# Designed miniproteins, single chains, continued (4), part 103

Each design is a single chain, and the fold is of that chain. pLDDT is the mean over its residues in the fold that is shown.

## One batch from the design tools (miniprotein)

Design m15570
Fold by ESMFold2-Fast:
Parts: structure tokens; sequence; C-alpha cells
Structure m15570 (fold): chain A 100 residues (1-100)
């Protein structure tokens, strides 16, 4: 069902984001800012690919399409802000702890 497709997308994005946050935190703590940026850029590409597949499956369901687009927007905005903080080497300690 469309609800099951949306639920699977949200679960995959959530799992990917959590794994990405943990990996980025470890790399930042090691001083590997370039590696952390690469991990974030790869996560963004994977989320965009997941969204594209999900949108293709839900093409005839405008309400669920809108929800996928909303969650894609939130996830990409969060990754872009974290990428900015990593590039500026300004990831605060409280955020690093929350990413673990």
Amino acid sequence: SAEDVLAAFLAEVTALTKATMREVAALVEQGDYEGAVEVLEEARRRIEALAARTLAELADDPAHVAQVQLYLGIATAELEELTRLVRERRVPEWLLERMK
C-alpha cells in the first residue's frame, strides 16, 4: 500500500541518518573533516535516490508524494547545515554527543 511504501521510506531515511550521524561524529572527533564531508555528501545522494524511487512508486498518490517531498526537504536541510558546520570546523560538542 502507499502507506507501507511511505513507512518504509521513513524507516530507511531514519536508519541512514542515524548511521551517518554516528560516522560523522567519529570522523570529526578524529579531525577528519574532509572524510566527514564525503560521508554527508554520500548520505544526501542516497536519500535523494531513495526519495526518487519512493516518488516513482507513489506517482498517483499526491498526498503521500507531498509527505515524501516534505521529509526529503527536512533531511537535506539538516545534512546541508551539518555539512556547513563541518566545513567551518564549528561542530559544537553538544551536537557531537547528540549524534552518537
Scores: mean pLDDT 88

Design m15571
Fold by ESMFold2-Fast:
Structure m15571 (fold): chain A 61 residues (1-61)
Amino acid sequence: SMQAAIAQAQARGDKYLDIVKKANELMTKYGFSPEDVATVVQLMLQGKSLDEAVQEVLAQK
């Protein structure tokens, strides 16, 4: 239904917002630059998990 699609889009938006909220933690914990954090967000939007995205960015350093 249209309402189920909207709920899924909002859940995806909440997941994105949670990732952005964790951006400060990524910068502090892993020493990521804003560009590294942007790459993590892009990888997650492409369907990768947070752990997979973080490992990929670390492997590229």
Scores: mean pLDDT 69

Design m15572
Fold by ESMFold2-Fast:
Structure m15572 (fold): chain A 108 residues (1-108)
Amino acid sequence: MRELAEKALAEGKAVALVRITGPPSQAEKVRQAADAMVKAAEEAGATVLDRREISPDEVEIVFAADDPGTLSRAVAAMLKAAQELGATRARFRGSPDGRYVEVDIELA
């Protein structure tokens, strides 16, 4: 996962690393949120590079965009999709140039 993000950044892309977590009782909801977020990101112009189920209640997604503006729109679209499925918290860490962002999303 990190290697795919680093490669895309080296190629001049903007990259988001997204982690979705929930309690074990919400594994199906985590999967549904990941599906909706992938769709929203792709509709916003991002390319999904990887999607991994770390555990039944944790999914990681890496996606890339050609520029920070497209990445920002894709992240906003993904957050709306996650919120509609009951996301209660989101935490962000990003580079100052907007080319790299890490997003942790928690479902209730």
Scores: mean pLDDT 82

Design m15573
Fold by ESMFold2-Fast:
Formats: C-alpha cells, structure tokens, sequence
Structure m15573 (fold): chain A 122 residues (1-122)
C-alpha cells in the first residue's frame, strides 16, 4: 500500500524534509530503481500534500512531480504527462523567481531533467 511504501521510504532515506524526499526520488529515478522510485515518490507525496493544500508553491510542484513519476512507473501515461508537465513548469518558474534555496537548486535542475526525459518518452 501507499502507506507502507511511505513508512519504508522514510526509514530507508532518512527523510526529514520535502527536499530530502525530492533528492531521494531524483537519485532512485537516476539509478533506474523502479521500486525505490515508487517508495521515494510516495514519501514525497505524503510530505508535500498537506503543504500544497495549504498553498505552498514549492510543495505543489513537488506533489505534481511525485504524482507524475508514480503515474509513469505504473503505466498511466496520460496522468504522467499532465503532472510531469505541471511539475517542470512549476520548478522552472520557482528557479527563475529565486524561490528555491541555493543549496537545493541542483536537485531541482536534476528533477527538471528527469521530467523532460520522461515527457519525451510519452
């Protein structure tokens, strides 16, 4: 279940923040570990969803990225395209507006590269 995947990912990746969860997801996707990517994406959704609902722009983009990656890995290509495009546009806007902390800019750029690569496959 999603809950079990989130609990396992939190323990495995020592996730303390939404940025730690993003980094874990980016690293698992780059490794080609589908199971690890599903667990990391589930953890990112769990952490970002409440913040996104409260209007956090960074959390909204992270939620969309995690939903896009999960949908891609599960073969839901239409949902994957929708959320990966939203996440890419959100990350590019946040970087352009200087809203991403400097120490996290590289991981967001890597997330954009992942979204671009997956979107080209869809």
Amino acid sequence: STRELVEEARKKYKIKSIFDALKALVEEVEKGDKEGALKAASALISLSMPLATAGDEIAKALKDFALGVISYLLGDNETARKYLLKAKEGFEKLLKEGKIPEEHQEVFKRAIEIADRLLKTL
Scores: mean pLDDT 85

Design m15574
Fold by ESMFold2-Fast:
Structure m15574 (fold): chain A 70 residues (1-70)
Amino acid sequence: MSPLEQRLLSQVEEYMKKHNLSEEEKEEMLRITRHVYRHGVSRGWSDEEIERVVQQTVDDYLRYIESLKE
């Protein structure tokens, strides 16, 4: 696993801890993070662009999960 991939997964896990997500939601978020990372690498994105897209995707997913709560 690359240093960037490890760092991104760690950052996502920290965000998930703050949002009281289920194990299924955590697994889905990590799967999405890996998918974005792989896609970015295959497209020749910079590390900064991959980080930005991962952060945006995580923020969108967390907002979605929070919108399901009262």
Scores: mean pLDDT 78

Design m15575
Fold by ESMFold2-Fast:
Structure m15575 (fold): chain A 67 residues (1-67)
Amino acid sequence: DDAQRGLERGKAYFDLELARLYKEGKKVKNSKVTEEDLKRAYENYDKSKQFVEKDLEEERARQAARA
């Protein structure tokens, strides 16, 4: 579970970075980044971001309830 949470966080950061590089549209665009890679990153980023946010919210709520 913790490992999966770490993986989702990593995916979110990776997808964000990939999107940033594409938006700059210079060497990365001509390098090896394909539109399919970007579309997958965007879809995964939305899901991963929501997962990480929800996970952190649940952890905070759990800590507050335990206190």
Scores: mean pLDDT 64

Design m15576
Fold by ESMFold2-Fast:
Structure m15576 (fold): chain A 95 residues (1-95)
Amino acid sequence: SKREELIRRAAELELAAEMAERLPEMLEAAISKVEPSEEQIEEARKLTEEYVAKIPELRRKAEELRREVEDPEIDELVAELRAEYEAAVAKGLAA
């Protein structure tokens, strides 16, 4: 369904942002183990910075999809209907 696709896309975007957030730490760990040249380190840091720069956009898109899937309008409608029902019961209109 369309809803299932939106959930999947939101999850994929959140995962991409999470991986990008971990990339600097993973790079430092790799540098410590492999001891690459200064030139290789500089190139890797530049690529890492480019990925990290995309994090805010990835998270924003994920949040937008999450809002669509959770249907906040339905949650509001449910809350309104519940309040109306409780008010009706309090007034003795319940069957």
Scores: mean pLDDT 70

Design m15577
Fold by ESMFold2-Fast:
Structure m15577 (fold): chain A 65 residues (1-65)
Amino acid sequence: KVEEIKKKIEELRKRINELKAQLDATHARWQAEGREPTPEELAELDRLSREIHRLNVEIAKLEKE
């Protein structure tokens, strides 16, 4: 069980890294253009941030097991 939990945590961390890369890319788009973010870009950041938070909560629950 402990080894299975460690593997799941590693997979979740890899997913978080992928989402963070997407978040950075989204943020970089309007920064590079020297403009304010669009509502769509803000919605994308919110969605990515919520997913990252959800995965971190899952990791915390697995660490309790």
Scores: mean pLDDT 81

Design m15578
Fold by ESMFold2-Fast:
Structure m15578 (fold): chain A 65 residues (1-65)
Amino acid sequence: SEALKNVSTDMEFIIDSIKDPEVKQRMQEVHDELVAEALKNGLTPSEVLEKFRQRAAEIRAEAAA
């Protein structure tokens, strides 16, 4: 859907702003997983972004430890 394409683009803009290459790579993998999940299970754009934010917080916490 167009809405999924838009949220995918928004997630990629966020990923491109990440300075830590390990965090950037892991967030790219999360993006790919969430796009696949949205196509399979019909997630809304808001649900995709919420899951992306949750995974970003987890990955940042792991990188900071």
Scores: mean pLDDT 81

Design m15579
Fold by ESMFold2-Fast:
Structure m15579 (fold): chain A 78 residues (1-78)
Amino acid sequence: MERLLELAEKNPEVSQEAIDTVLADLATLVEQGLLDEEGLRLLLEVLIATIERRVDEGRPHLEELRARLTEKAEAFVA
């Protein structure tokens, strides 16, 4: 995921789809029981903080991704 965030900085249009794919993969891993709820929550929290920082740096295309990650984190906690 960290590499995908950096790729999004270089090629925002192309990298957004890759980031969306990773988000879908994380949801699948939780559904299959391969990633526990707490581990996913911590991972998403770090990613959300990283994306939020990049949005503040003038990368508004990551705002939607931050919102999606927040929703997924809340869903997995429930």
Scores: mean pLDDT 62

Design m15580
Fold by ESMFold2-Fast:
Structure m15580 (fold): chain A 100 residues (1-100)
Amino acid sequence: TKKQKVVNIGMQLGQMITGQSSGDFQQQISTLLGQASSYYSQGDYDSAISVINQMIQMAQNSSDPQIQDMGQQFQDIIQTGYSDPDQGEQQASQFQDSVS
């Protein structure tokens, strides 16, 4: 479903940001990923999306310019996923290639 694809995109992007971060920020993002995964397993995609939006905001408010940039791209990809989930998935894969 559209919501499931958006949540999967968000968890994938959150995992990438976790890989590019360290310390306390990395632990906070990892905790949010765990919460999103838990909601996803329960079929609560609205709560999972809320957690994904928290990850986006946290990245955008980072003092690390690279993480802040990733957060902005994260938001754009999620917005694309709402209008066109297949395009959102393609953009997420392209983002992964650029940061991995």
Scores: mean pLDDT 82

Design m15581
Fold by ESMFold2-Fast:
Structure m15581 (fold): chain A 83 residues (1-83)
Amino acid sequence: MADASPETIKKLIEEAKEFLKNASEEEKKKLKEVEEVLKKLEELAKNKKYEEGRALAEKYNTPENKKYLQILSLIKYGEELEK
């Protein structure tokens, strides 16, 4: 269980945005790679290839990739909160 208070979520979103702003070229490359995997997963879901999508997600579900995935997800969630 992680703290899921609105205050904690907003702080995590701000930290994710700050990470992206201060990211090195190497970290930006990793973020782009994870973003490409997310786009492929969306394309597979769009084509109703759910088993292939799950296999791809499991293949790239490493602690390193999970960190970058969470950063990207928090940034996108923050953008949705501005609507």
Scores: mean pLDDT 74

Design m15582
Fold by ESMFold2-Fast:
Structure m15582 (fold): chain A 105 residues (1-105)
Amino acid sequence: SIEEARRRREEARRELEEAIESGDPEEILRAAEKLYRSTMELSRLLISQGKYEEAAKVLEEGIEELERARRALEEAGASQEQILRVEIMIGMLRIELGVVKLLLK
């Protein structure tokens, strides 16, 4: 359900903030992956119900959150591979946002 997806995304946001505060690249990457997945799940459910404006907002928030994660990984001395994984997730959310914005009338 949308309510469960929203709760899962809020949990992922909290985990990401905790991981960033820890400064551990592996924890940051895992939390970022959870945030990416929960953001995609929620946006897809919103899109399926024609809630395009809400889906766009969720995707924009997710992009901002993942950009914070990327900066935290850079600060923590993460590998280029770890940073690239987050950049790919950001790119995927940006593509999805572009599609959603195109569907907005």
Scores: mean pLDDT 90

Design m15583
Fold by ESMFold2-Fast:
Structure m15583 (fold): chain A 69 residues (1-69)
Amino acid sequence: MEALVFKDLQALVDYLRAHPDSIVAAIGTPEEIKEMAEKLGLEVRKVDGSKATESDIENAKIGAIIKHY
């Protein structure tokens, strides 16, 4: 599972299109996804695979927990 933050909904759609074997396990605000990630022991990341900073989370519009097969 991955915890990801996206700049907008289109970025999430583009990610899912690139990863057809993925399932969205949760979707919400970046702050809600950060809380879920902490409970799951996941690091919040950006689409480029780098660790999301507090500023990245504040500037993002949407977050998701993604499960890969």
Scores: mean pLDDT 84

Design m15584
Fold by ESMFold2-Fast:
Structure m15584 (fold): chain A 55 residues (1-55)
Amino acid sequence: SARERLLAAIDAGDAATVRAILEQLGVPQEVIDAIVTMVENGDVDSARNAVDGVL
């Protein structure tokens, strides 16, 4: 599922894949930028929690 791919990309620190999946899901750009920044900073728990709040 898209959710499984997104969580795997977050766990891998793959910010580019995270951005691409969130864009395909129609997530607002400001939310995408926030989640991508969390991933780039290695803040996996915050990124996972943010995804749960959006999906």
Scores: mean pLDDT 85

Design m15585
Fold by ESMFold2-Fast:
Structure m15585 (fold): chain A 97 residues (1-97)
Amino acid sequence: MKPDTDGLTDEEVERRRREQRRQNRDIIPAVVQSMRDAGVVMEVVRESPTELVVTRVRYGDWERSFPPVEGERVRFDSPEGAERLTRLLREMVDNAR
């Protein structure tokens, strides 16, 4: 796959990385905090500035591991990542009721 940074200057690459880090700073902590405020505990591993891996979710006495080996990957730079996280939350709520 051809890198999307081909033809960019080092300064433009750093600018894009800074913007991506800023976006992740706002979204990831806010989502995690919102879940915690709702009584949800998530164990997550940050693989990259745009990717979060959910390894375990707890809500009350309900607990689930996603998946047992790799974790559930969520990309915050894509619509699919947001939809995957929303689906995970819905499944958790449905199973806890």
Scores: mean pLDDT 58

Design m15586
Fold by ESMFold2-Fast:
Structure m15586 (fold): chain A 94 residues (1-94)
Amino acid sequence: SELSEEERQQMLDQLAQLAQLNEQVETSQAALEQARERARKLAREEIELALKEGQIVTVDTEVYKTMNPLQQLLAEEVSRLMEELGLPSSESLG
């Protein structure tokens, strides 16, 4: 049930390569891609939780003007998912 020595060594080697790449390239681009995927998952979880508690998730449209692209992406994913779930107040993000 524990990782084999070969699997453990491969994992350590892969982590070392990723660490070197992250340090070399500045993790900005990799972090952006990961943040986009995380934003998508967080949006789904937050909307489902809000629906179970009887609350509606809304996005302040004025915040979009000051949002970074990642935060704007999260707001778009929230709006799309709310529309799919039949929540009328989020159809146009306002």
Scores: mean pLDDT 61

Design m15587
Fold by ESMFold2-Fast:
Structure m15587 (fold): chain A 105 residues (1-105)
Amino acid sequence: SLLAQIAKSRITQINESAIDAIVRVAAQFFGVEQYKDEIKAFVLKHVKVGDEVGVLLYAIAIAIVTYKNLPISKLPQVLYELFGPRMSDEQRQTILDALGELVGI
């Protein structure tokens, strides 16, 4: 899928507004929007230019698991839900647009 191809793309720039948009949508979808600032801080600490977008998505999933107090065994489920059809079209488009900014497309 296009989203799977983007996950293998390299981050060319760290745009905080793009990271904010992705984190906000993910936090809202998983019911942890009260922790959006902490999730964003975790992502910005662990993701750098040159990383694959998949690293960013794993960082978000790890933070979601942490703030929802889920076992780490739920990490693959959270990661798949970030790519899954359970998000609204608007939420999915917001993430896709923001990921495009990070990879320079």
Scores: mean pLDDT 83

Design m15588
Fold by ESMFold2-Fast:
Formats: sequence, structure tokens, C-alpha cells
Structure m15588 (fold): chain A 88 residues (1-88)
Amino acid sequence: MEEERRRKEEEILEKVYKEVYELLSKVPSLSEEERRALAEFVAELVRYAMETGKVEMAKALLEGTMESLGLPEEVKEEILKLFEEAVK
């Protein structure tokens, strides 16, 4: 039961990483390293929210990080949507 839950969690995290990375590839101001780092950060926040139930805290940290990086509003909205869908 716990092993199946972890497997599903890992699949969700890999999907989030991939989708966020692809979305960020459209942002010309970000380097490849920055895109990878942010995609990993989003996946880790999803993991944190799923494991702790602290969805609002994880979301606030994500929003703060994206604002600090000056991401376009459209990209921020799509990443938040991916985060919210993954945490369900």
C-alpha cells in the first residue's frame, strides 16, 4: 500500500518536472540550468505538499520564488495550475 502510493507519487513528480521544464523552455530570459532548477523545485514542493498536507504553504513558497525570478504572468499561472492539479 505505502509502496504503491510512493510509486504514484514519483510518477506525478516526474510528470510535473517534465511539464514545468517544457513550459519554462519558452521563457527566453532563463538559462537551461535555471529552468532545470526551477522544475526540480516545483516537483519538490509538490512532494512536500503531498507528504505533509501543507498545500497552501508550498503554494506560497512557489509563488514567491516565481515572483523573485520575474516570470511572465502566463507562465506563473500555468505552473500554479500544474502544481494544484498534481497535489489533488
Scores: mean pLDDT 81

Design m15589
Fold by ESMFold2-Fast:
Structure m15589 (fold): chain A 108 residues (1-108)
Amino acid sequence: SEKEEFYKRLVESLKKAAIEFIEEIKKKILEELEKKGDEKKKEEVEKLTEETIEKIKKAKSMDEIIEILREYLKKLKELKVSEDALKELELFIEQVESLKRMVDWVLS
């Protein structure tokens, strides 16, 4: 259906946006950790980000992307990384959740 095709295109666009966003968040976190000399935490952030990107690539819905991003945020909080980066990621997730509510309303 036309609605299914629209939704698939939207999900693919969101995947690209989410991957680009978390790559930028990763850069910000890694720069801060580099200044602190925390090599082990840098490796943990890099690995977590790579795993998150691979999950996003396999996601089939906006709900799955939101869940993956929420898990990423939770794990970064556990690593005690930059509060500014975490706030930017939370805001991005809230924007995606708002977009989903609008899309669900339009497609209902």
Scores: mean pLDDT 88

Design m15590
Fold by ESMFold2-Fast:
Structure m15590 (fold): chain A 96 residues (1-96)
Amino acid sequence: RLERLLEELEKKLPTISDFNLYEAFVILSKLVEAFYLAEQLPEDDPLRLRTLELIKEIFTDPVKGKLVKNIFDALAKVDPEAAEMKKRLEEALSKL
């Protein structure tokens, strides 16, 4: 369930003291899965809005979010599916 993914992401963010590439990739993978599930919900759904707010919070973190965003940007340059996902996510975040 989407709620479980959000709980895992919320718990993981404050516990990462020695943030590394592997942890950034795990966060990105869960974030992309959560966004995919949230897209199946109506635009005004509270769980969809919570998902988008959490993604925005992750990307605005100056250490953890920067690394996650850089990995996503790199993937989007070589993978058309990642590029499409990035575009949809940026459009969804702009409507917040």
Scores: mean pLDDT 76

Design m15591
Fold by ESMFold2-Fast:
Structure m15591 (fold): chain A 82 residues (1-82)
Amino acid sequence: SEFEELARRIRETLEEAIEEVKDDPELLEKLEKIREKLEELERELRRLLEENAPRSEILRVEMEMAALELGVRAMLIAHKKS
């Protein structure tokens, strides 16, 4: 599904980011918190899909996941400029 593909893409981006910043404990901690939040959103998405929730609720979770992806990308850009 499109949401499973989005989650996988964000997870891959997080894995790349964590590997790149592994020598920066502050950034690593922030990325670990984002990973935890992604896992929460994936669980919520699975629940909503199982309950046949309205598309608007599913879209809300998708938008929250997209915001996490933007956050990870912004952190990587900032790190590479340092």
Scores: mean pLDDT 82

Design m15592
Fold by ESMFold2-Fast:
Structure m15592 (fold): chain A 90 residues (1-90)
Amino acid sequence: MSIGEKTKKLLQTSTDTILQSLDRLIERVKDDPEAKKELEEIKTEIQQKGQEAISQVTDDPEKSEKVLDDFMVQANELSSRALAIEEEAL
């Protein structure tokens, strides 16, 4: 498996794991329509950023590492926001 293929698989797996975690948070706040809407918007943004990151992956290890790092920074910021929304809703 090439570096690009490994990076795409890691990005896809990371994105899927984060989205599954967000689905659990959305279920926990289901009785709060505003919190649910905000979490669904974050879920959509993470899905879009994950797809964009996958599209930018190449077989160049340095470029693939940068794409992965950039995605993980953005995903961490969005995940922190999601956790804050869930905490305030509960």
Scores: mean pLDDT 84

Design m15593
Fold by ESMFold2-Fast:
Structure m15593 (fold): chain A 89 residues (1-89)
Amino acid sequence: VGFISDEGIEAMEEWLLRYEPQMQVEGLSRTEREIAAMVAFASLLGITFNGRSITAVSDFTPQMKEDVGAYLEKYFHVPQSKLEAWRNS
């Protein structure tokens, strides 16, 4: 499992607050996609950001969930069963 440091959690929460309302699939940089993948990964593990839930990840489009899911499977080895449950949440 990847490293989720306090700095990483803070960066993911800052990304969520800053970019979520204006998130565009075609406009996402590599760094923004990686942050989105980490946010989705934290959501799969039930991790909170400073005591806050990351329910906003559920607002991802089906295309974003597929892209992020493939990234999590390839680089973080997230089980298919967890990815399937997350896609259907």
Scores: mean pLDDT 52

Design m15594
Fold by ESMFold2-Fast:
Structure m15594 (fold): chain A 83 residues (1-83)
Amino acid sequence: DRAAEVAALAEEIGRLLAEGRSVPRELLDRFTALSGVSPEQLTKLGVALHLAGERAAEVAREAGRLLAQGRSDEALRLVIEHL
């Protein structure tokens, strides 16, 4: 299921970013290919999640759900609101 794979990738990427870890290029490439999110949007989401601090994990999970639903603009807005 594409939506489930997008959600799982978004959660893993969000987790790595929240921990201040680098995200493997293969995960980013797979995520952008399946989600329709541009590499630029993904970079902005990653920076915003890193800056979210203590709320990063919760925000990452919710943003992942929105991305899986094709609601990328709402996911980005949610992350930015929690900076």
Scores: mean pLDDT 68

Design m15595
Fold by ESMFold2-Fast:
Structure m15595 (fold): chain A 64 residues (1-64)
Amino acid sequence: MELLMESVTYGVLAIHYASLSVVGPDSDKYRKLAQEYAEKSNELDKKYQEALEKEKKEKQQLEL
């Protein structure tokens, strides 16, 4: 749950810095920041998927 919100937040930050990379002489700097935040978002999404998969398997076995 919390990991999903964090992943979305970093995804939004990646888009924001990607937009900034289109303007001005600091485009390379902002492009790298966008890539870093996109990677962070991907890491959190992976952790979220792992948590969901674990919960899914537990629920499937317990049949609550």
Scores: mean pLDDT 74

Design m15596
Fold by ESMFold2-Fast:
Structure m15596 (fold): chain A 62 residues (1-62)
Amino acid sequence: MKVESVSVTLEQSSPSDTVLTGTVRYSDGTVTTVTLNSAQWNSIGGQQLQALLDAAAAADAA
């Protein structure tokens, strides 16, 4: 499978309280969702987030 699209939603209650929700759609129609707070996003970085979303989709497909 390959990633067709990634959608990220940012919800901010205050400058220090932000929740990021990532939704990934795969070529077979599989969709998975991962939720991270802003501190986790900042610590992980974009590459690590993509790997996490890919791992979650693989688990959904299994």
Scores: mean pLDDT 66

Design m15597
Fold by ESMFold2-Fast:
Order: sequence, then C-alpha cells, then structure tokens
Structure m15597 (fold): chain A 56 residues (1-56)
Amino acid sequence: MGRPELSEEEREAILRRGREAGWTTYLHLDEEELIEIEYVARTQAAAGRAAARALG
C-alpha cells in the first residue's frame, strides 16, 4: 500500500520521533524506512501503554 503524501515538516517530525525512540541512532533509517516503521511504532506504542498500565 502506498504511503500518504507528507510535507517536509511531517517527514522531519517522523525523523525526530524516530530519534527519540532510538531507531535512527542504531538502525540508521532513511525517511522512507522510517515512515513505514512509524505505523508499527504507533501500534506498539498503544500496546506498550496497555502493558505499562498492567505492570505499573
């Protein structure tokens, strides 16, 4: 499936979030890879929040 059209600001925001997650640090992801992975990150973040509440 094709990615949605993104502005430069949106791409930069994705890159910054990837850096905060540490993905760009050890994975050296480019913009295209980072955008594809963001969906997974959003899904994992939701699961992570649920797990965090369960674990404390």
Scores: mean pLDDT 60

Design m15598
Fold by ESMFold2-Fast:
Structure m15598 (fold): chain A 104 residues (1-104)
Amino acid sequence: SAVDQINEALNKIKEITKKMVSLTKDPKMATLILFTLALGESEVDLYISQGKLAKAAQALIETAQTLKRLAEEIQEKEGVDVSEEIKQLDELIQQLQQLYKELQ
């Protein structure tokens, strides 16, 4: 189901986020990552509870895009290798964009 696909993607994003938090050397960055995930998860859960699956998918896409930007910033500013996390976020964004099209 679409709900199962959104929840599976959210769980994968949570795991990527945990790794990003463990890899960053900047407590400010760790806080931004966790805040981004918390807001995104809250919005996704709210839209799922309302049966608004296209909006849930869109919220998760926007969350993953923000997390990807933060991963790129970790790489550029800290010299930490997060290339695998960036790749995984890109793959999830593409999958969620396809799901979003099917839900419209």
Scores: mean pLDDT 92

Design m15599
Fold by ESMFold2-Fast:
Structure m15599 (fold): chain A 66 residues (1-66)
Amino acid sequence: VKEIVEKIREDTEKLIEHALKTKDVEGLRAAIERLRGLKEKAPTKEIQEALDEAIKKLEAALEELE
């Protein structure tokens, strides 16, 4: 579980950095939708919280670009 949570955080940070440099609005929207789907299927609260945090960070990056 901890490894999955850490990977979600790391992947999210990398996506945000790349998207902010490239202005990849479509990539951010696709990532948000993907994580929302994963959150619905998440087996534990820890994974749900990590996904929710990731979604919020991606949404903040999207607002910064739009």
Scores: mean pLDDT 78

Design m15600
Fold by ESMFold2-Fast:
Structure m15600 (fold): chain A 64 residues (1-64)
Amino acid sequence: SDEDLARTVARIVLRHFGVTDEDLRRQFTEQVIQIARDSNGDLSEFSKRLGELVEELQRQLQEE
């Protein structure tokens, strides 16, 4: 399902950035699922919105 694909994508991204915080992992996963639902099969829109969400995640993880 689109949700299973979204969960897999979220897991790969979170693993790549080494995110271990359970609340942040859950929040990010739910955001990726929502983007997948809102994109309604439009892979270009999904990719663009996922990229924006990943950039936001990177900003949150950057140390001072």
Scores: mean pLDDT 82

Design m15601
Fold by ESMFold2-Fast:
Structure m15601 (fold): chain A 83 residues (1-83)
Amino acid sequence: MSPLVEAIRAQDFAAARAELEKLEKKLEENKEKLSVSEYTGLKLLIIGLRLDLDLLERNGVDPELLARLLSAAEALEEFINSL
């Protein structure tokens, strides 16, 4: 199950933000398993996803933005869940 991806597809922005917070906590708990570059890259991806969620909620569904957000969310969720 991909809770973040599913929340984004459902346009449940509250659930998407909650799942993103859970992933951020898991990233912080596993920080010692990551290089500085890996950790920084993942933190930047989380920041980008949060900004894109805000943009999508405020401006409505842009198919290009939604596709980018779904792709990034799937990659983030798969990587962090492999830690």
Scores: mean pLDDT 84

Design m15602
Fold by ESMFold2-Fast:
Structure m15602 (fold): chain A 68 residues (1-68)
Amino acid sequence: SEAAEKAERLLVRLYLEGRISPEEAAALGRAIRQKDVAGARALLDRLLAEGRISEEEYQALVAELDKL
């Protein structure tokens, strides 16, 4: 879906910028592909709480996840 493609593009950017680990990228990518919105949100909540993504990036990702 377009939403999954947008979410995966944002995920790839975070990974290439060194802001998430390969394991976190794999887990988020799997959640997006499986439409596991709750699992993806839990991972994003942790990244936001740790200051590793901004509130704007979090909101952009969650908006795409809600369209899955």
Scores: mean pLDDT 85

Design m15603
Fold by ESMFold2-Fast:
Structure m15603 (fold): chain A 65 residues (1-65)
Amino acid sequence: ALSPQELEQAETLQKYIITYFKAKDVEELKALAQGPKRDAIIAKARALGFSQDAINYALKYISNL
């Protein structure tokens, strides 16, 4: 289970991915979360100080849209 702080990080990361990568639709968002750019997104999020659990939660959420 995520802590309240990690849940806030996950929500922030979801908004960041949508806004920063300017995905046109859900299919493009899923490609970002599951495709070759996934590792780059993880690396950037960790550089921002987000926990791995929060990152995994955000990516799983997007993958299941």
Scores: mean pLDDT 77

